# Designed miniproteins, single chains: the designs that were tried, part 49

Each design is a single chain, and the fold is of that chain. pLDDT is the mean over its residues in the fold that is shown.

## One batch from the design tools (miniprotein)

Design m1797
Fold by ESMFold2-Fast:
Structure m1797 (fold): chain A 61 residues (1-61)
Amino acid sequence: MEKERKDGKEAVARSVEKKVLAEAEGKKLEIDIEAAASEVLTEEDIKEGIEEGKKRAEEKL
């Protein structure tokens, strides 16, 4: 259960990071963030994943 939540948050973070990096390059990338989340993730877990993905993208820019 805890591992599944961590893996789900990581999947959300990676999806958001890819979207932000693509937008920074002037490309339009539509990603369904909810589709990357597992059924065990809470709304708060999804929000944390989104923030982590954005932070990772900003650190690479």
Scores: mean pLDDT 71

Design m1798
Fold by ESMFold2-Fast:
Structure m1798 (fold): chain A 68 residues (1-68)
Amino acid sequence: SMMDKIKEAIERRLEEQQVPNKEKVLKEVMELVEQFLKKYPDMSEEQVLAAALGVTDALVAEERERLA
């Protein structure tokens, strides 16, 4: 499914970046993706994936700043 592909891509992104609290970031991103799909149900898989990865990178940056 689209959600499974998005989740796998986010998990891979987080693995590559060695993020503390990886599970917390993954949960937050998936919640935002669900809200986004409810507002924009006609978006393509590629558009949703690009948005999800962008949000992932932003939340990773916030998590790193919080721990610094």
Scores: mean pLDDT 79

Design m1799
Fold by ESMFold2-Fast:
Structure m1799 (fold): chain A 84 residues (1-84)
Amino acid sequence: ELKPGMTPEEVIDYIAEKFGLTDEERELLRGSGGALASVLIAKKPEIANDPELLQALIRVARKVENGEPLTEEDVEELKKILSL
């Protein structure tokens, strides 16, 4: 389960397991926050219709790309996205 303070690698691993991503897709996510956003929108297209969720996804993806740990707020927003 997603937790505050998770590393970018732990977040990517969680998402890869949840969506059954291939090793190649997982490696793509590790190198790019844009790839993370694209994959999640492809799996949950409802995100594109919700400006708040889209902004939250872009913010979280940017943090993952920059190697920043997720805050409690980031985790809650990501959980909302993943529960769609």
Scores: mean pLDDT 76

Design m1800
Fold by ESMFold2-Fast:
Structure m1800 (fold): chain A 57 residues (1-57)
Amino acid sequence: MVERATPEEIEAILAKELAEVEKLAKATGNMDLLERAKKVAEYYKKRTKLEKSLSEL
């Protein structure tokens, strides 16, 4: 497997995007958007953990 970004870098990018989504959700009152974004971030975190386990082979 070839990865260009580390899990830490991906997590940092996701955290930045979540902060922007949180600001938008609070400004617009669209909390569903924030909840969906958090679920997407959790999905990516699970995927990066699985990919790390596979690359440790």
Scores: mean pLDDT 72

Design m1801
Fold by ESMFold2-Fast:
Structure m1801 (fold): chain A 90 residues (1-90)
Amino acid sequence: MAREEAERRVEELIERAFALYERAIELAKEGREEEALRLAEESARLLEEATLGIGGRLLEGNLSREEREAILEEGRERAVAVLAAELERR
């Protein structure tokens, strides 16, 4: 039971992180850079919490090390790229 609760928490954190990240991209496109940056930072924090904070058992079962690193890095790269493009437009 506790393991299922932990697995649901990981999935919830990942889903929330991606939702926040998608909204950050939308806000950046609207020129709301400060709010977009805050959401992108929150998204990165949730991804880090999901992949590192909950422990090795779930990481062994749900995500490979390469998948975790790819998700975190891709999220950072996309957030930076969108914000950089918006800053260049100003």
Scores: mean pLDDT 64

Design m1802
Fold by ESMFold2-Fast:
Structure m1802 (fold): chain A 100 residues (1-100)
Amino acid sequence: EVQLVESGGGLVQTGGSLRVSCAASGPGAQSYRVHLYAINEETGEIVKRFIDVTSVTLSSLPAGTYKVRCAAVPKEVDPSTLKLEEFDYIGQGTTVTVLA
């Protein structure tokens, strides 16, 4: 079973940056690719997509509250064809609050 854990959420001012990371572990994790998604919590909209990365520096986000979640599918699968809930494994997410 693959387990995904996000870290690095917190408060940031507009124009600032925050580093968010995803740790993938468990038997079979090496057969999966990890992708990160920044989701606006008010709208549910995916505002940023980061493909095949385990760490990202978030910058230039408008003021608001975001959930950054990692998701994993087998290396053979194109993540652009999937809705977020269709991924094999999805982390619970870490919250990023961008202050005006």
Scores: mean pLDDT 83

Design m1803
Fold by ESMFold2-Fast:
Structure m1803 (fold): chain A 117 residues (1-117)
Amino acid sequence: MITLTESGGGTVAVGGSVTLTSKITGPVNLVGEVAWWRQRPGEPLQFVASIDLYTGEVSYAPEVAGRATISYDKAKRTATLNLTNLQESDTATYYAEVVDIATGEVYRGAGTQLTVT
């Protein structure tokens, strides 16, 4: 079973930067894509960024394009989302997500809360 543990949230000032990480455990060689999602208070789950681990192709939501960087370190089994020039609208719980390519099952962590003030 694949599991994800997110960290790096907390309270950050408007205009600041944050690095969110997810440690992935289990059969990580079966992970084809890593994505970051967020849920703002009172809103549905929103896509933030993804990276295809076979092609290296990255995708960013328009709201974070130019401010977000997604990466994955295979040796450390860690997905990272770096966000710069933070806005109050970036206040959300952030989740890393992976797809098991053998089963098509989707795994998501418990999330890390970011508050921007």
Scores: mean pLDDT 84

Design m1804
Fold by ESMFold2-Fast:
Structure m1804 (fold): chain A 91 residues (1-91)
Amino acid sequence: MKEIEELFGTEDVEPDPESVEAAARKILPDDVTSVRVLSIKGRFAVLEAELGSGENRERWLIVARLKNVDKETGKVEDLEVLLAGRLPRPE
């Protein structure tokens, strides 16, 4: 039945990681030197942001809600930051 195929083989496209990164760069401060998508699950993304340079570089873990996701392409236009936590530096 088509309903079973829709449930297990959904036509919903997964969010595009490049668009998530681009949306994150629009909302994060200019002090952020890089943003990486670590994971995407449903309407949520886990990101790593880096601030500063060299020995003074800080890493932050960001959990964001995906907004304005295109159902056909998976492109994400906006993010909402739900949680941001600074990661400890390795020794």
Scores: mean pLDDT 72

Design m1805
Fold by ESMFold2-Fast:
Structure m1805 (fold): chain A 63 residues (1-63)
Amino acid sequence: SLEELRAALAAGKKTIRVEGDLSDEQIDLLIAEGKGVTVVGPGLTDEQIARLKAAGINVADTS
């Protein structure tokens, strides 16, 4: 959820695992607060991956 993502970022987590795709609000939060973080999400769309990478966020699809 957005609240769980905010809590993880506030806790200084460097790797964040997500289920399925992300909401626009979750992507916006990662772009604002998650620069240098690695997101692991095998359910992320190519568009979401491209947006995150453009913002300096690492994306890994490693199961």
Scores: mean pLDDT 76

Design m1806
Fold by ESMFold2-Fast:
Structure m1806 (fold): chain A 100 residues (1-100)
Amino acid sequence: SLEEYKKLLIKLAEKAIEIIKKEMEKNPEKKKELEELIKEIEKLIEEIKKAETLEELIELGEELIELIRKAMELIEDPELKLELEILEGLLRIVLGVMKL
């Protein structure tokens, strides 16, 4: 259960990175801010891998939501923004199940 939640959170974080990278290709002026955000998400993935409790994973998942929300503020492409909104929704559902 814990390992399956880790895999799912990592998969969602990796999808967020893919969406952010697509925005970087379209809007080079935002590259630096988006690169810094990707680095924060990559660091969070490493912390998710090390998490030993469900409580720690929930806290890291909440941090991932905040990073996705920051990405949505920086992303101008409406389709990529919608993909991040869907991803945030899926992540909130996962965290909701973990909290039961």
Scores: mean pLDDT 89

Design m1807
Fold by ESMFold2-Fast:
Structure m1807 (fold): chain A 86 residues (1-86)
Amino acid sequence: DEVKKLLEEAEKKKEERRELIIEGASATVKYLGEGIKARMDGNEEERERYFEKMAEESKKLEEEAKKAKKEAEELKKKAEELLKKE
């Protein structure tokens, strides 16, 4: 059953993307917290460093979200083509 295999692959990729997004969001929150702490300590250099890391993680999250959308669209198209041939 090709359709079942395709649905399983789609679910697996969705789960992998969800995990990557959660990991990136966690890293973003961590760096934000460390940046705020550095600011409270008057350490401008550390504050700026952590906020830069936060921005990099946010950018990675945006790229992962775009990739996930593209993969979902490709899997849906493949599933629709298989259903039409059955």
Scores: mean pLDDT 76

Design m1808
Fold by ESMFold2-Fast:
Structure m1808 (fold): chain A 115 residues (1-115)
Amino acid sequence: SGYEKLLYTKLYYRHGAEVFRKAAEEAAKRSPEIAAVLQAGADYYQAMLDGLEGGPESMERAARAKRQFDALYAEALAGPHGEEVRAMIARVDEETRRNAKEDLEKMREQKKKLE
């Protein structure tokens, strides 16, 4: 349903912001350049979540955060850390999708108990 898709999308961006942030904190210990890309990813996912829950001004912030993330990611891919950054973003996406699915299933089970 449209409701389930919107709910999953919100959970995806919420979990993605957390996963990106944790990945950025770990990367900061060895590479500020890699950490900057991952932090921009966290900022973008948080801005997308805020945009889905807020108004047009929030969507403009999300668009700006996406442009910043895309630019830093493209720069990283052209540099010596490109393959590492690509692999880290793939792992972030996998963990984000897993966390969002698990959270959605818990919400579905809770709804069944209330109905």
Scores: mean pLDDT 86

Design m1809
Fold by ESMFold2-Fast:
Structure m1809 (fold): chain A 95 residues (1-95)
Amino acid sequence: SIEELIEKYKDVKDISKLNGREKLAKAVALLKEGNFGEAIDLVLSLKEIPVEVPGITDTMSLREKKARAFEKVAREAGVSDEKIDPAVAAILSAV
């Protein structure tokens, strides 16, 4: 499950060997720990979208697709909207 991936990767320091789904799980673990900036940076570093998200369109930017993928995984993992909503906003607004 995604919850098991979050627990497995929460202490992993070398993210270069993680696949996209594992990187999303690590980003959710970082968000749970209060490492907000590191979670956002990791989501923005994704090269592709590793999960299917309903409502993604081909006209959406890669950044918006990443934000929606992170939002879905974090909600499925039981993260509160209080933490998810500002993280999604930050990903969408990243410069």
Scores: mean pLDDT 77

Design m1810
Fold by ESMFold2-Fast:
Structure m1810 (fold): chain A 89 residues (1-89)
Amino acid sequence: SELKEKLRELISKLIGLELRRIGDLLEEELKRLKEAEKRGEEARKKAEEEAAKRLKELSEEILNKKNLSEEEKELLKKIEELEKKIKEL
């Protein structure tokens, strides 16, 4: 069914957007760690502890995010519409 295939595609795109956002946040933390390594052992250890705390905060922020982007909201609406049509078949 074309509707089922389209639903899978939209779900994949939504997951891809969330993973991209998480990836960008992780790249920022990796950049901070690399800069700290240039400053020496103690700076590196301190930055590793800060990064671990920050990653936990970012994970909690993403999971507790009440507001989605307009693009993410649009994808969710399309997913809900397609799920409704599939149930009516």
Scores: mean pLDDT 56

Design m1811
Fold by ESMFold2-Fast:
Structure m1811 (fold): chain A 61 residues (1-61)
Amino acid sequence: DTVAELQALVDEEQARLSEATDRLIKAKKEGNEEEVKRLQKLIDWHQTRLAAYQAELARAA
C-alpha cells in the first residue's frame, strides 16, 4: 500500500531528523566545527526528503 509505505518513510525521516538534531547540539557543545557542518548538511538532506515524501503522501490521499 503506497500510502502506508509513504507514511512509514515520513515517520523514519522524522526519527532521523530528531537523532541528527541531538547530535548537532552535542557537536556544538564540543566545538567540533567539522561535525556541525556535516550534521547540518545531513539535516538539510533529511528535511528535503521529508518534504518530498509528505508531498507524495498528500497527492496519494
Scores: mean pLDDT 85

Design m1812
Fold by ESMFold2-Fast:
Structure m1812 (fold): chain A 74 residues (1-74)
Amino acid sequence: SLLDTMSPEQQAAFKRALALLDTDGDGEITPAQLRLALRGLGLDPSDAEVAALQARFDTDGDGRVDYRALAASL
């Protein structure tokens, strides 16, 4: 998966970026914010890869990504 290609340094930077994008502290981000975080790491995720991560980590079905669950999977 895309996450399996990340170095430990990229994983740490990704977790930091996700925390900074979670301005309301609810542990959830939009797919657009997820794409922005991944692009900030030098990754170029496809629409399909972003959609797959959203589907995997949208635990409540609201269209937002549970980034705490995502970060815990790294």
Scores: mean pLDDT 76

Design m1813
Fold by ESMFold2-Fast:
Structure m1813 (fold): chain A 94 residues (1-94)
Amino acid sequence: SPEELIEKLRQKTLELIRAADAGDVEKMKKASEELVKTIGELRKVRPTLTPEQRLEADIAEALALMTLSVLKSHPNPEIRKIAEEAIKKIKELE
């Protein structure tokens, strides 16, 4: 459901933050891959969403993108690379 996808995106954003805080490159990679996939799924169903669901989806995506943007400045170069690659993949989604 759209609500489940929106909640999944919120959860993957939190997992990304926690993994980055812990310096856990493996968890960062997994969370970023699932986050990109979930954004892709949300964008595909976006035209079918109610105005309220669309607003919630757009907010969740904006928070995910903001989080990735901040992580480009992380002291760990592997975490920076993961964030850059995730942003690039999201920009390639239509």
Scores: mean pLDDT 88

Design m1814
Fold by ESMFold2-Fast:
Formats: C-alpha cells, sequence, structure tokens
Structure m1814 (fold): chain A 94 residues (1-94)
C-alpha cells in the first residue's frame, strides 16, 4: 500500500472507532484505535519526507494518549476528542 492509501485506511478506522465510542462500545473502539496505530506505524516506516514523518509521529502520540485515556481512565469524551483531532490532522496530509 502507498502512504496515501494507508492514511485513507487510518481515517476510515478512526471514523469507525468514533462511531463505536458514540454507541458505547469501548472494546471495539480500543481494537480499532490499536489497528489505526499499526497502520500509522507502517505509514511512518514508508514515509520519505522527514517533515511529514514528524507530523505522523505526532498523530501517533495523540492516538496512544487516546488509547491510554480509554484503558486507564475510562475517559470516553477525552478519547473521542483526541481521535477527532488525529482524524483532522491526517486529512490535512491528503
Amino acid sequence: MSVEELLKEAIELLDEAIEALRAGDVATALQLVEETIKVLEEAIKKEKDEERKRTLKGILNVLREAKRLLEEQGDVRGAETLLRLARHELKKLL
């Protein structure tokens, strides 16, 4: 997959994760966030532009924090805010 295709996949996974959180399905949302993290790690490995790579690493850290808020604090609202931020930042790279 190209970096662009991986970023589009990450956005689709984030849309599904946000929908799962809104439905109260935290377990599904966590699985989708973990899958998004893996997709972004692959995108970072394939990205050749150092500035874009730094931006992707920043987004990855936001997703890791969203996962932590869900797993350790049950903070659904905080996690949703971070997932929406990550989605917005990914769209800017397309």
Scores: mean pLDDT 90

Design m1815
Fold by ESMFold2-Fast:
Structure m1815 (fold): chain A 61 residues (1-61)
Amino acid sequence: SEADAVAAHGRIAAQEARELGLEEVAERAFEASDLARQGDVETARKLVEEVIEEIKRRVAE
């Protein structure tokens, strides 16, 4: 389902953020995963997108 996909993306993003030392970003990614599992898929997707953009910015530098 879309909720499962968003939750999975949130978990992957959280792991990547942790590996980069971005603890606050990882926390937000886990929050997004939880929101997706609770059915708030729209808010979760937006949070995952924000987290991914922040991670991409760090990797590009």
Scores: mean pLDDT 82

Design m1816
Fold by ESMFold2-Fast:
Structure m1816 (fold): chain A 82 residues (1-82)
Amino acid sequence: MEELEKRIAENPEDWKAWLELGAVYYEQGDYELAAEYFEKAIEADPENYQAWAALGEVYRALGDDAKAAAYFAKARALKAQK
């Protein structure tokens, strides 16, 4: 936690730190806060398919299957680019 917060304070474009912070809150069941941090990871790196997939998992947990499907589709498209 403290290490991730320090990384973000020094480099707000560290998409990996945002992704890890989102994962921590997702594991705690705070899906709204997890989505917020995954969105920050996407802002730092819009081609980061892991953040799009993670956001899909959040919306699936929230019961928004349509949004979850859309985010998973975006993640698959980005991953296929490599």
Scores: mean pLDDT 81

Design m1817
Fold by ESMFold2-Fast:
Formats: C-alpha cells, sequence, structure tokens
Structure m1817 (fold): chain A 100 residues (1-100)
C-alpha cells in the first residue's frame, strides 16, 4: 500500500501537481512500516521536494530534518552507505531552502 502511494506521489510531482504529490507522500508515510527507515527517509525527501515547490519552506525543512533522523537510525543498524546517501540528499535540500 505505501509503495503505491509513493508511486502516485511521484507521478503527481513529475506532472507539477505539487499539492497532490504532498498528499500522497503524507499518505505513504502513514502506511510505511515504522522500521523501514530507508522508505520513511525517502518519502520525507520527496515530501520536502513537493513542499519546496509549493513555497512551504518551513514544512520542507521539517521533512528533511526527519529524513536525517531516519538516516541516523539506518546507520545505527549498520547501513552506513544508505544513511550517507540519504543525508547528502537532505543536506542538498536544506542548502536550497537556506538560499531563500
Amino acid sequence: EWEKALTEGKKALEAGNYEEAAKYFEEALKLTPESDYYALAKAQILLADAYFELGNYDKAREALEKAIEYADKLEAEGDEIGASLLRMGAAGGLSAIDQK
């Protein structure tokens, strides 16, 4: 179920339907298992992209910060590479917001 919500969100994001994309990514987060830190972090980064395009920079920053929290949990479980990649993505988004 959460994978379908992510897919629909990505389609909406690619189509420029940012409000619809944010709604789908929020749904994906609610449906994602609490232990799937990679999927949760990925959904937060995508949600941040949608919020950024909508001009909701505070919500975009909050989503990126949550993605970093999930990356920290991945590292604690031994996935250093996955955590590093997610942190790089989140840091790039935070840098973009800081320029606004």
Scores: mean pLDDT 84

Design m1818
Fold by ESMFold2-Fast:
Structure m1818 (fold): chain A 74 residues (1-74)
Amino acid sequence: MVALVVRVRLPPEAVPAAEALAAQLGLTAHRASPDELFAAGEVSEAQAAAAKAAFDALAARHPGAEVEVDERAL
């Protein structure tokens, strides 16, 4: 089990897609600003790896997007 926090910066129009992705991954999403989302949860190592890959893939579709991932073993 790991504590996972993902911080995503995206164009405002793309943030709803990131919120939907967080929900699909079982993460709790909070929109901090029009262009910034935090997604957090306690997940398995496999779920954390899948979440990192999924958010990286989403960010790759948007030039200038940023993804920061903090993962802490529990």
Scores: mean pLDDT 84

Design m1819
Fold by ESMFold2-Fast:
Structure m1819 (fold): chain A 100 residues (1-100)
Amino acid sequence: SAIVEKAKELLKEANELGTKFEEALENKDYEKAIEYLKKMTEKLVEVAELTNDPELAKKIKEIGKQAIEAIKNKDFKKLDEKLRELAELFNELQDKIEEM
């Protein structure tokens, strides 16, 4: 299915953006970290929409926004919590694509 192939490609792009996010965060480049996290979240939202899960898309948007605000506020404990939640949602998206 063309939709499944697009969802897989978007998920791969999100994963690569996640790697760039981690590198920026380790280098304390918070401006780039926010940019990569925002782009990653946008890709994950598009995957959720392609899998016809508007509730999951909304949850990803909310958690992504909270993670970005945590970086802006230098609340790294909250950031760790939100990144764990995003990782769980990433796994849910992978499982949904495998079922399609």
Scores: mean pLDDT 89

Design m1820
Fold by ESMFold2-Fast:
Structure m1820 (fold): chain A 59 residues (1-59)
Amino acid sequence: MTYSELARLAAELLQRLLKTKSKEEAKKEVVRFLQEEYGLSKEEAERIAEEALQALEDN
């Protein structure tokens, strides 16, 4: 999976989670998901989640 694909996946997950969770909770869940399912470091997962959240907020 490419960085671009991971960022899109993170954005999709954030959109779903934000329907029932706060921004902080949604971001935390996405970071954990990326680390556990895709083996990303915490720093990389946080970067991807932050970029995805910013993209959603810019709409």
Scores: mean pLDDT 79

Design m1821
Fold by ESMFold2-Fast:
Structure m1821 (fold): chain A 89 residues (1-89)
Amino acid sequence: HMEEVKKIVDEAIDELEKLGLSRQAAAGLLRYALKNVDDPEKARKLITTYAKALGAKDPEKASNIAVETAKKLEKYRDEALKYLDEIIK
């Protein structure tokens, strides 16, 4: 199950990096989205603000990628958070 989690996370980070975010910044946005998956509208608004502050080319697209990826990872929340923490640290 960790192999599937890593694939989903790595693919999302690659897309966020194409928008101008660093690997660590992308992982941070995904971590925030996953911790706030129960309130996706609040997560989307705050992630858009953070992505814009970090210089993302399309902050709304970055927010959409993060929130939709978090929904896919909700079933594997603890494993996904562990992997994201390893990238950020």
Scores: mean pLDDT 85

Design m1822
Fold by ESMFold2-Fast:
Structure m1822 (fold): chain A 55 residues (1-55)
Amino acid sequence: SSMEEKKKRILEGAIKIAKELGLDVGIQLARKEMEEAGFSEEEIEEIVKEIKEAL
């Protein structure tokens, strides 16, 4: 779905930023992008966990 694709793109971008600028920056970017996209707090928390686990 388009929302699943968007979530994947946000995760990929956040991991890239986390590797370049630090974990906290990547997490903040993911939270902002997902909130703007209308994702639930539950989905935001899952993506934050995935970012932490990817590093």
Scores: mean pLDDT 86

Design m1823
Fold by ESMFold2-Fast:
Structure m1823 (fold): chain A 94 residues (1-94)
Amino acid sequence: SVEELIERAEDLLLAAYIYLQDRDLARALAVLNELRGVFEELSKDPRLAELAKEAIRLVEEAIRAVEAGDLATAQRLLDKLGRLVVEMRELVEK
């Protein structure tokens, strides 16, 4: 369901944040790639399509930041992703 995909996005985003704090970049990248796939599925819902496409863009930027070792930029992008996931949740709870 869409609600289960949003919950999965929330869980994956939290995991990415924890792995970045632990400097486990390989696991952070794995989680971010999985998160991108979740947003690709969410983008198929017309209510969420615009927010999910923006989230995919931010995930791809976060992946590049992690690959470059720019953890400050990666963390800032995760904060933006968190706000988009909150907006997605609010749209489906209406």
Scores: mean pLDDT 89

Design m1824
Fold by ESMFold2-Fast:
Structure m1824 (fold): chain A 82 residues (1-82)
Amino acid sequence: KGLEYLQEGKFEEAIKEFEKEIEKDPNNWKAYLYLGLAYLGLGKFEEAIEYFEKYLELAPEDDPRKEDAEEEIKKIKEYLKK
């Protein structure tokens, strides 16, 4: 459900669903990734960075999306310096 909202650009609805997933399982590292993407979609860059960093902390070392999350954090930080 949350992932469907995210893919449709319904970022506020996606956030609500992923927040419920984290309440159910605080170690759900995928939900933190999706929260980062949803906040990024809303232009809430500081919150996006916080959730991407939480995803990187909890996710398995071999998760292929970790490099993408690191690059996204870097791009957001460069954008905020302008």
Scores: mean pLDDT 83

Design m1825
Fold by ESMFold2-Fast:
Structure m1825 (fold): chain A 82 residues (1-82)
Amino acid sequence: MDQEKKAEIEKRKAEIRTRGERLVWLARMFGLPDVAEEVRRIYEEALSLLETDPKKAEELYQRAEDLFREGMDRAFAEIEKL
């Protein structure tokens, strides 16, 4: 049913949005504006694809997570070099 499919899409949308916003916020907090902008861009694209290609949307979202982790690893490496 359209209602069932819409509910599933809305749930995934909320999940991606909530996590994406937190990743962007954290990246900005750690002085990684380029990472924040790329993460936002990728999760925005993932949100747009949830209705057409949910598998690709999931891949993009995981790519955003990976980019965030790489950015954070770089930031922590600079701190640990103290």
Scores: mean pLDDT 79

Design m1826
Fold by ESMFold2-Fast:
Structure m1826 (fold): chain A 95 residues (1-95)
Amino acid sequence: MKMKINNPEQIEAAVKLAERLNDLGRYEDAIEVAKAVLKASKDKKIKAKAYNVLGKAYYNQGKYEEAIEYYEKALELDPENEEAKENLEKAKEKL
């Protein structure tokens, strides 16, 4: 899925779409949208949410080492992201 992102409202909507695509098991689509958010956004908290989406997509595919890397990137940008903290610990338990 290709998304045109050119303003803050579209970026926020894209994050929510990527999260929804993960919930639907559409991991490759979620990855594509999350990467588009990372390219479009300069906001650290928005980028952290996009990295958390990437981590969840890789985790649900059994790619735990890649999931850990993305959750760590999310926490570098937003150390207070509780979901990324919990997801990082769960991914580490799988190794």
Scores: mean pLDDT 85

Design m1827
Fold by ESMFold2-Fast:
Structure m1827 (fold): chain A 87 residues (1-87)
Amino acid sequence: MAEELIKKGEEYEKKGDLEKAAEAYLKAGELYEKTGKPEDYAKAALAYEKAARLYKKIGDEEKAREALEKSIELGVKQLEAAVKKVT
């Protein structure tokens, strides 16, 4: 399901439908985040980053900021999980 939303977002982005692309990436990020798996945190962070970039392009600064904050949060969680196994 989340992977399907990423593909749909990429399709919308290629067609220039940036608002629908951003919404698809945002929903994909939310689904990956809800799994709680470190691998999915990385995927969620990427999806939120894509959404933030597109929201910024269309002038939705509030949604861009929210998505960017989520991307950073999930990226940090993924790195923390990876580092715990090295130390």
Scores: mean pLDDT 81

Design m1828
Fold by ESMFold2-Fast:
Structure m1828 (fold): chain A 81 residues (1-81)
Amino acid sequence: MKLEEAERLFEEGMRLADEGDRAFAEGKYEEAARLYEEAAELLRRAYELYKEDPRASASRIAAAALNAIGAEFNAELAKAK
């Protein structure tokens, strides 16, 4: 159950990060910042669930953590515009 929940959060977070990239490319920096912040939150939640489930691979745990950090960084870049 927890692994499936983590997968849904990961997929949703990645989708929001993609939407953030699109908004950023369109010069919608405030919208991009909000999308990246939401993506980071979901990816952080996925990371917490993955690391508690022994079925989660190290690569998936790392992917959730790294993408969360990337989304946080992108949110700050968007705010700096």
Scores: mean pLDDT 87

Design m1829
Fold by ESMFold2-Fast:
Structure m1829 (fold): chain A 56 residues (1-56)
Amino acid sequence: MVVPEHLITDPDFHDRLVQLAEQGRRDELARLILEAGEQGKVHPETAEAARRFLER
């Protein structure tokens, strides 16, 4: 794996993820990760983990 282009995240999106994690809003965090995964902004395995978290 040389250059993971799908790990390039919008700065505003990254800040939002950090804020949600710090606030313990894990369901909202997982939903945002799923939305980013559909847009190709997040690694597929990360999106799959978020999906499983929401369906637990």
Scores: mean pLDDT 66

Design m1830
Fold by ESMFold2-Fast:
Structure m1830 (fold): chain A 89 residues (1-89)
Amino acid sequence: MSPEAWEAIDLAAEGRLEEAVELAKRLDEKDAEFVLGYMESLGLFLRMAGRYAEAARYFAAVAELAEHFGREEDAAAARAAAEEAAALA
């Protein structure tokens, strides 16, 4: 992966999701896919921990990034996950 992809992952790990998404939008599709998967995994872990408001933010970021790369099915699934987590928060 590029250094920029690792930077996006570090930003996401810190909860700096707006910056992580904007950086990831500038990556190639393969590097962006890795960032997407990482953010989704964090959202799932936060949801399992009952941290629903945080999980909703991660899933919303996943949806935005997936939409940017034309991944409509993934974007729709992530939006649904964000809405579900927000409703439980």
Scores: mean pLDDT 87

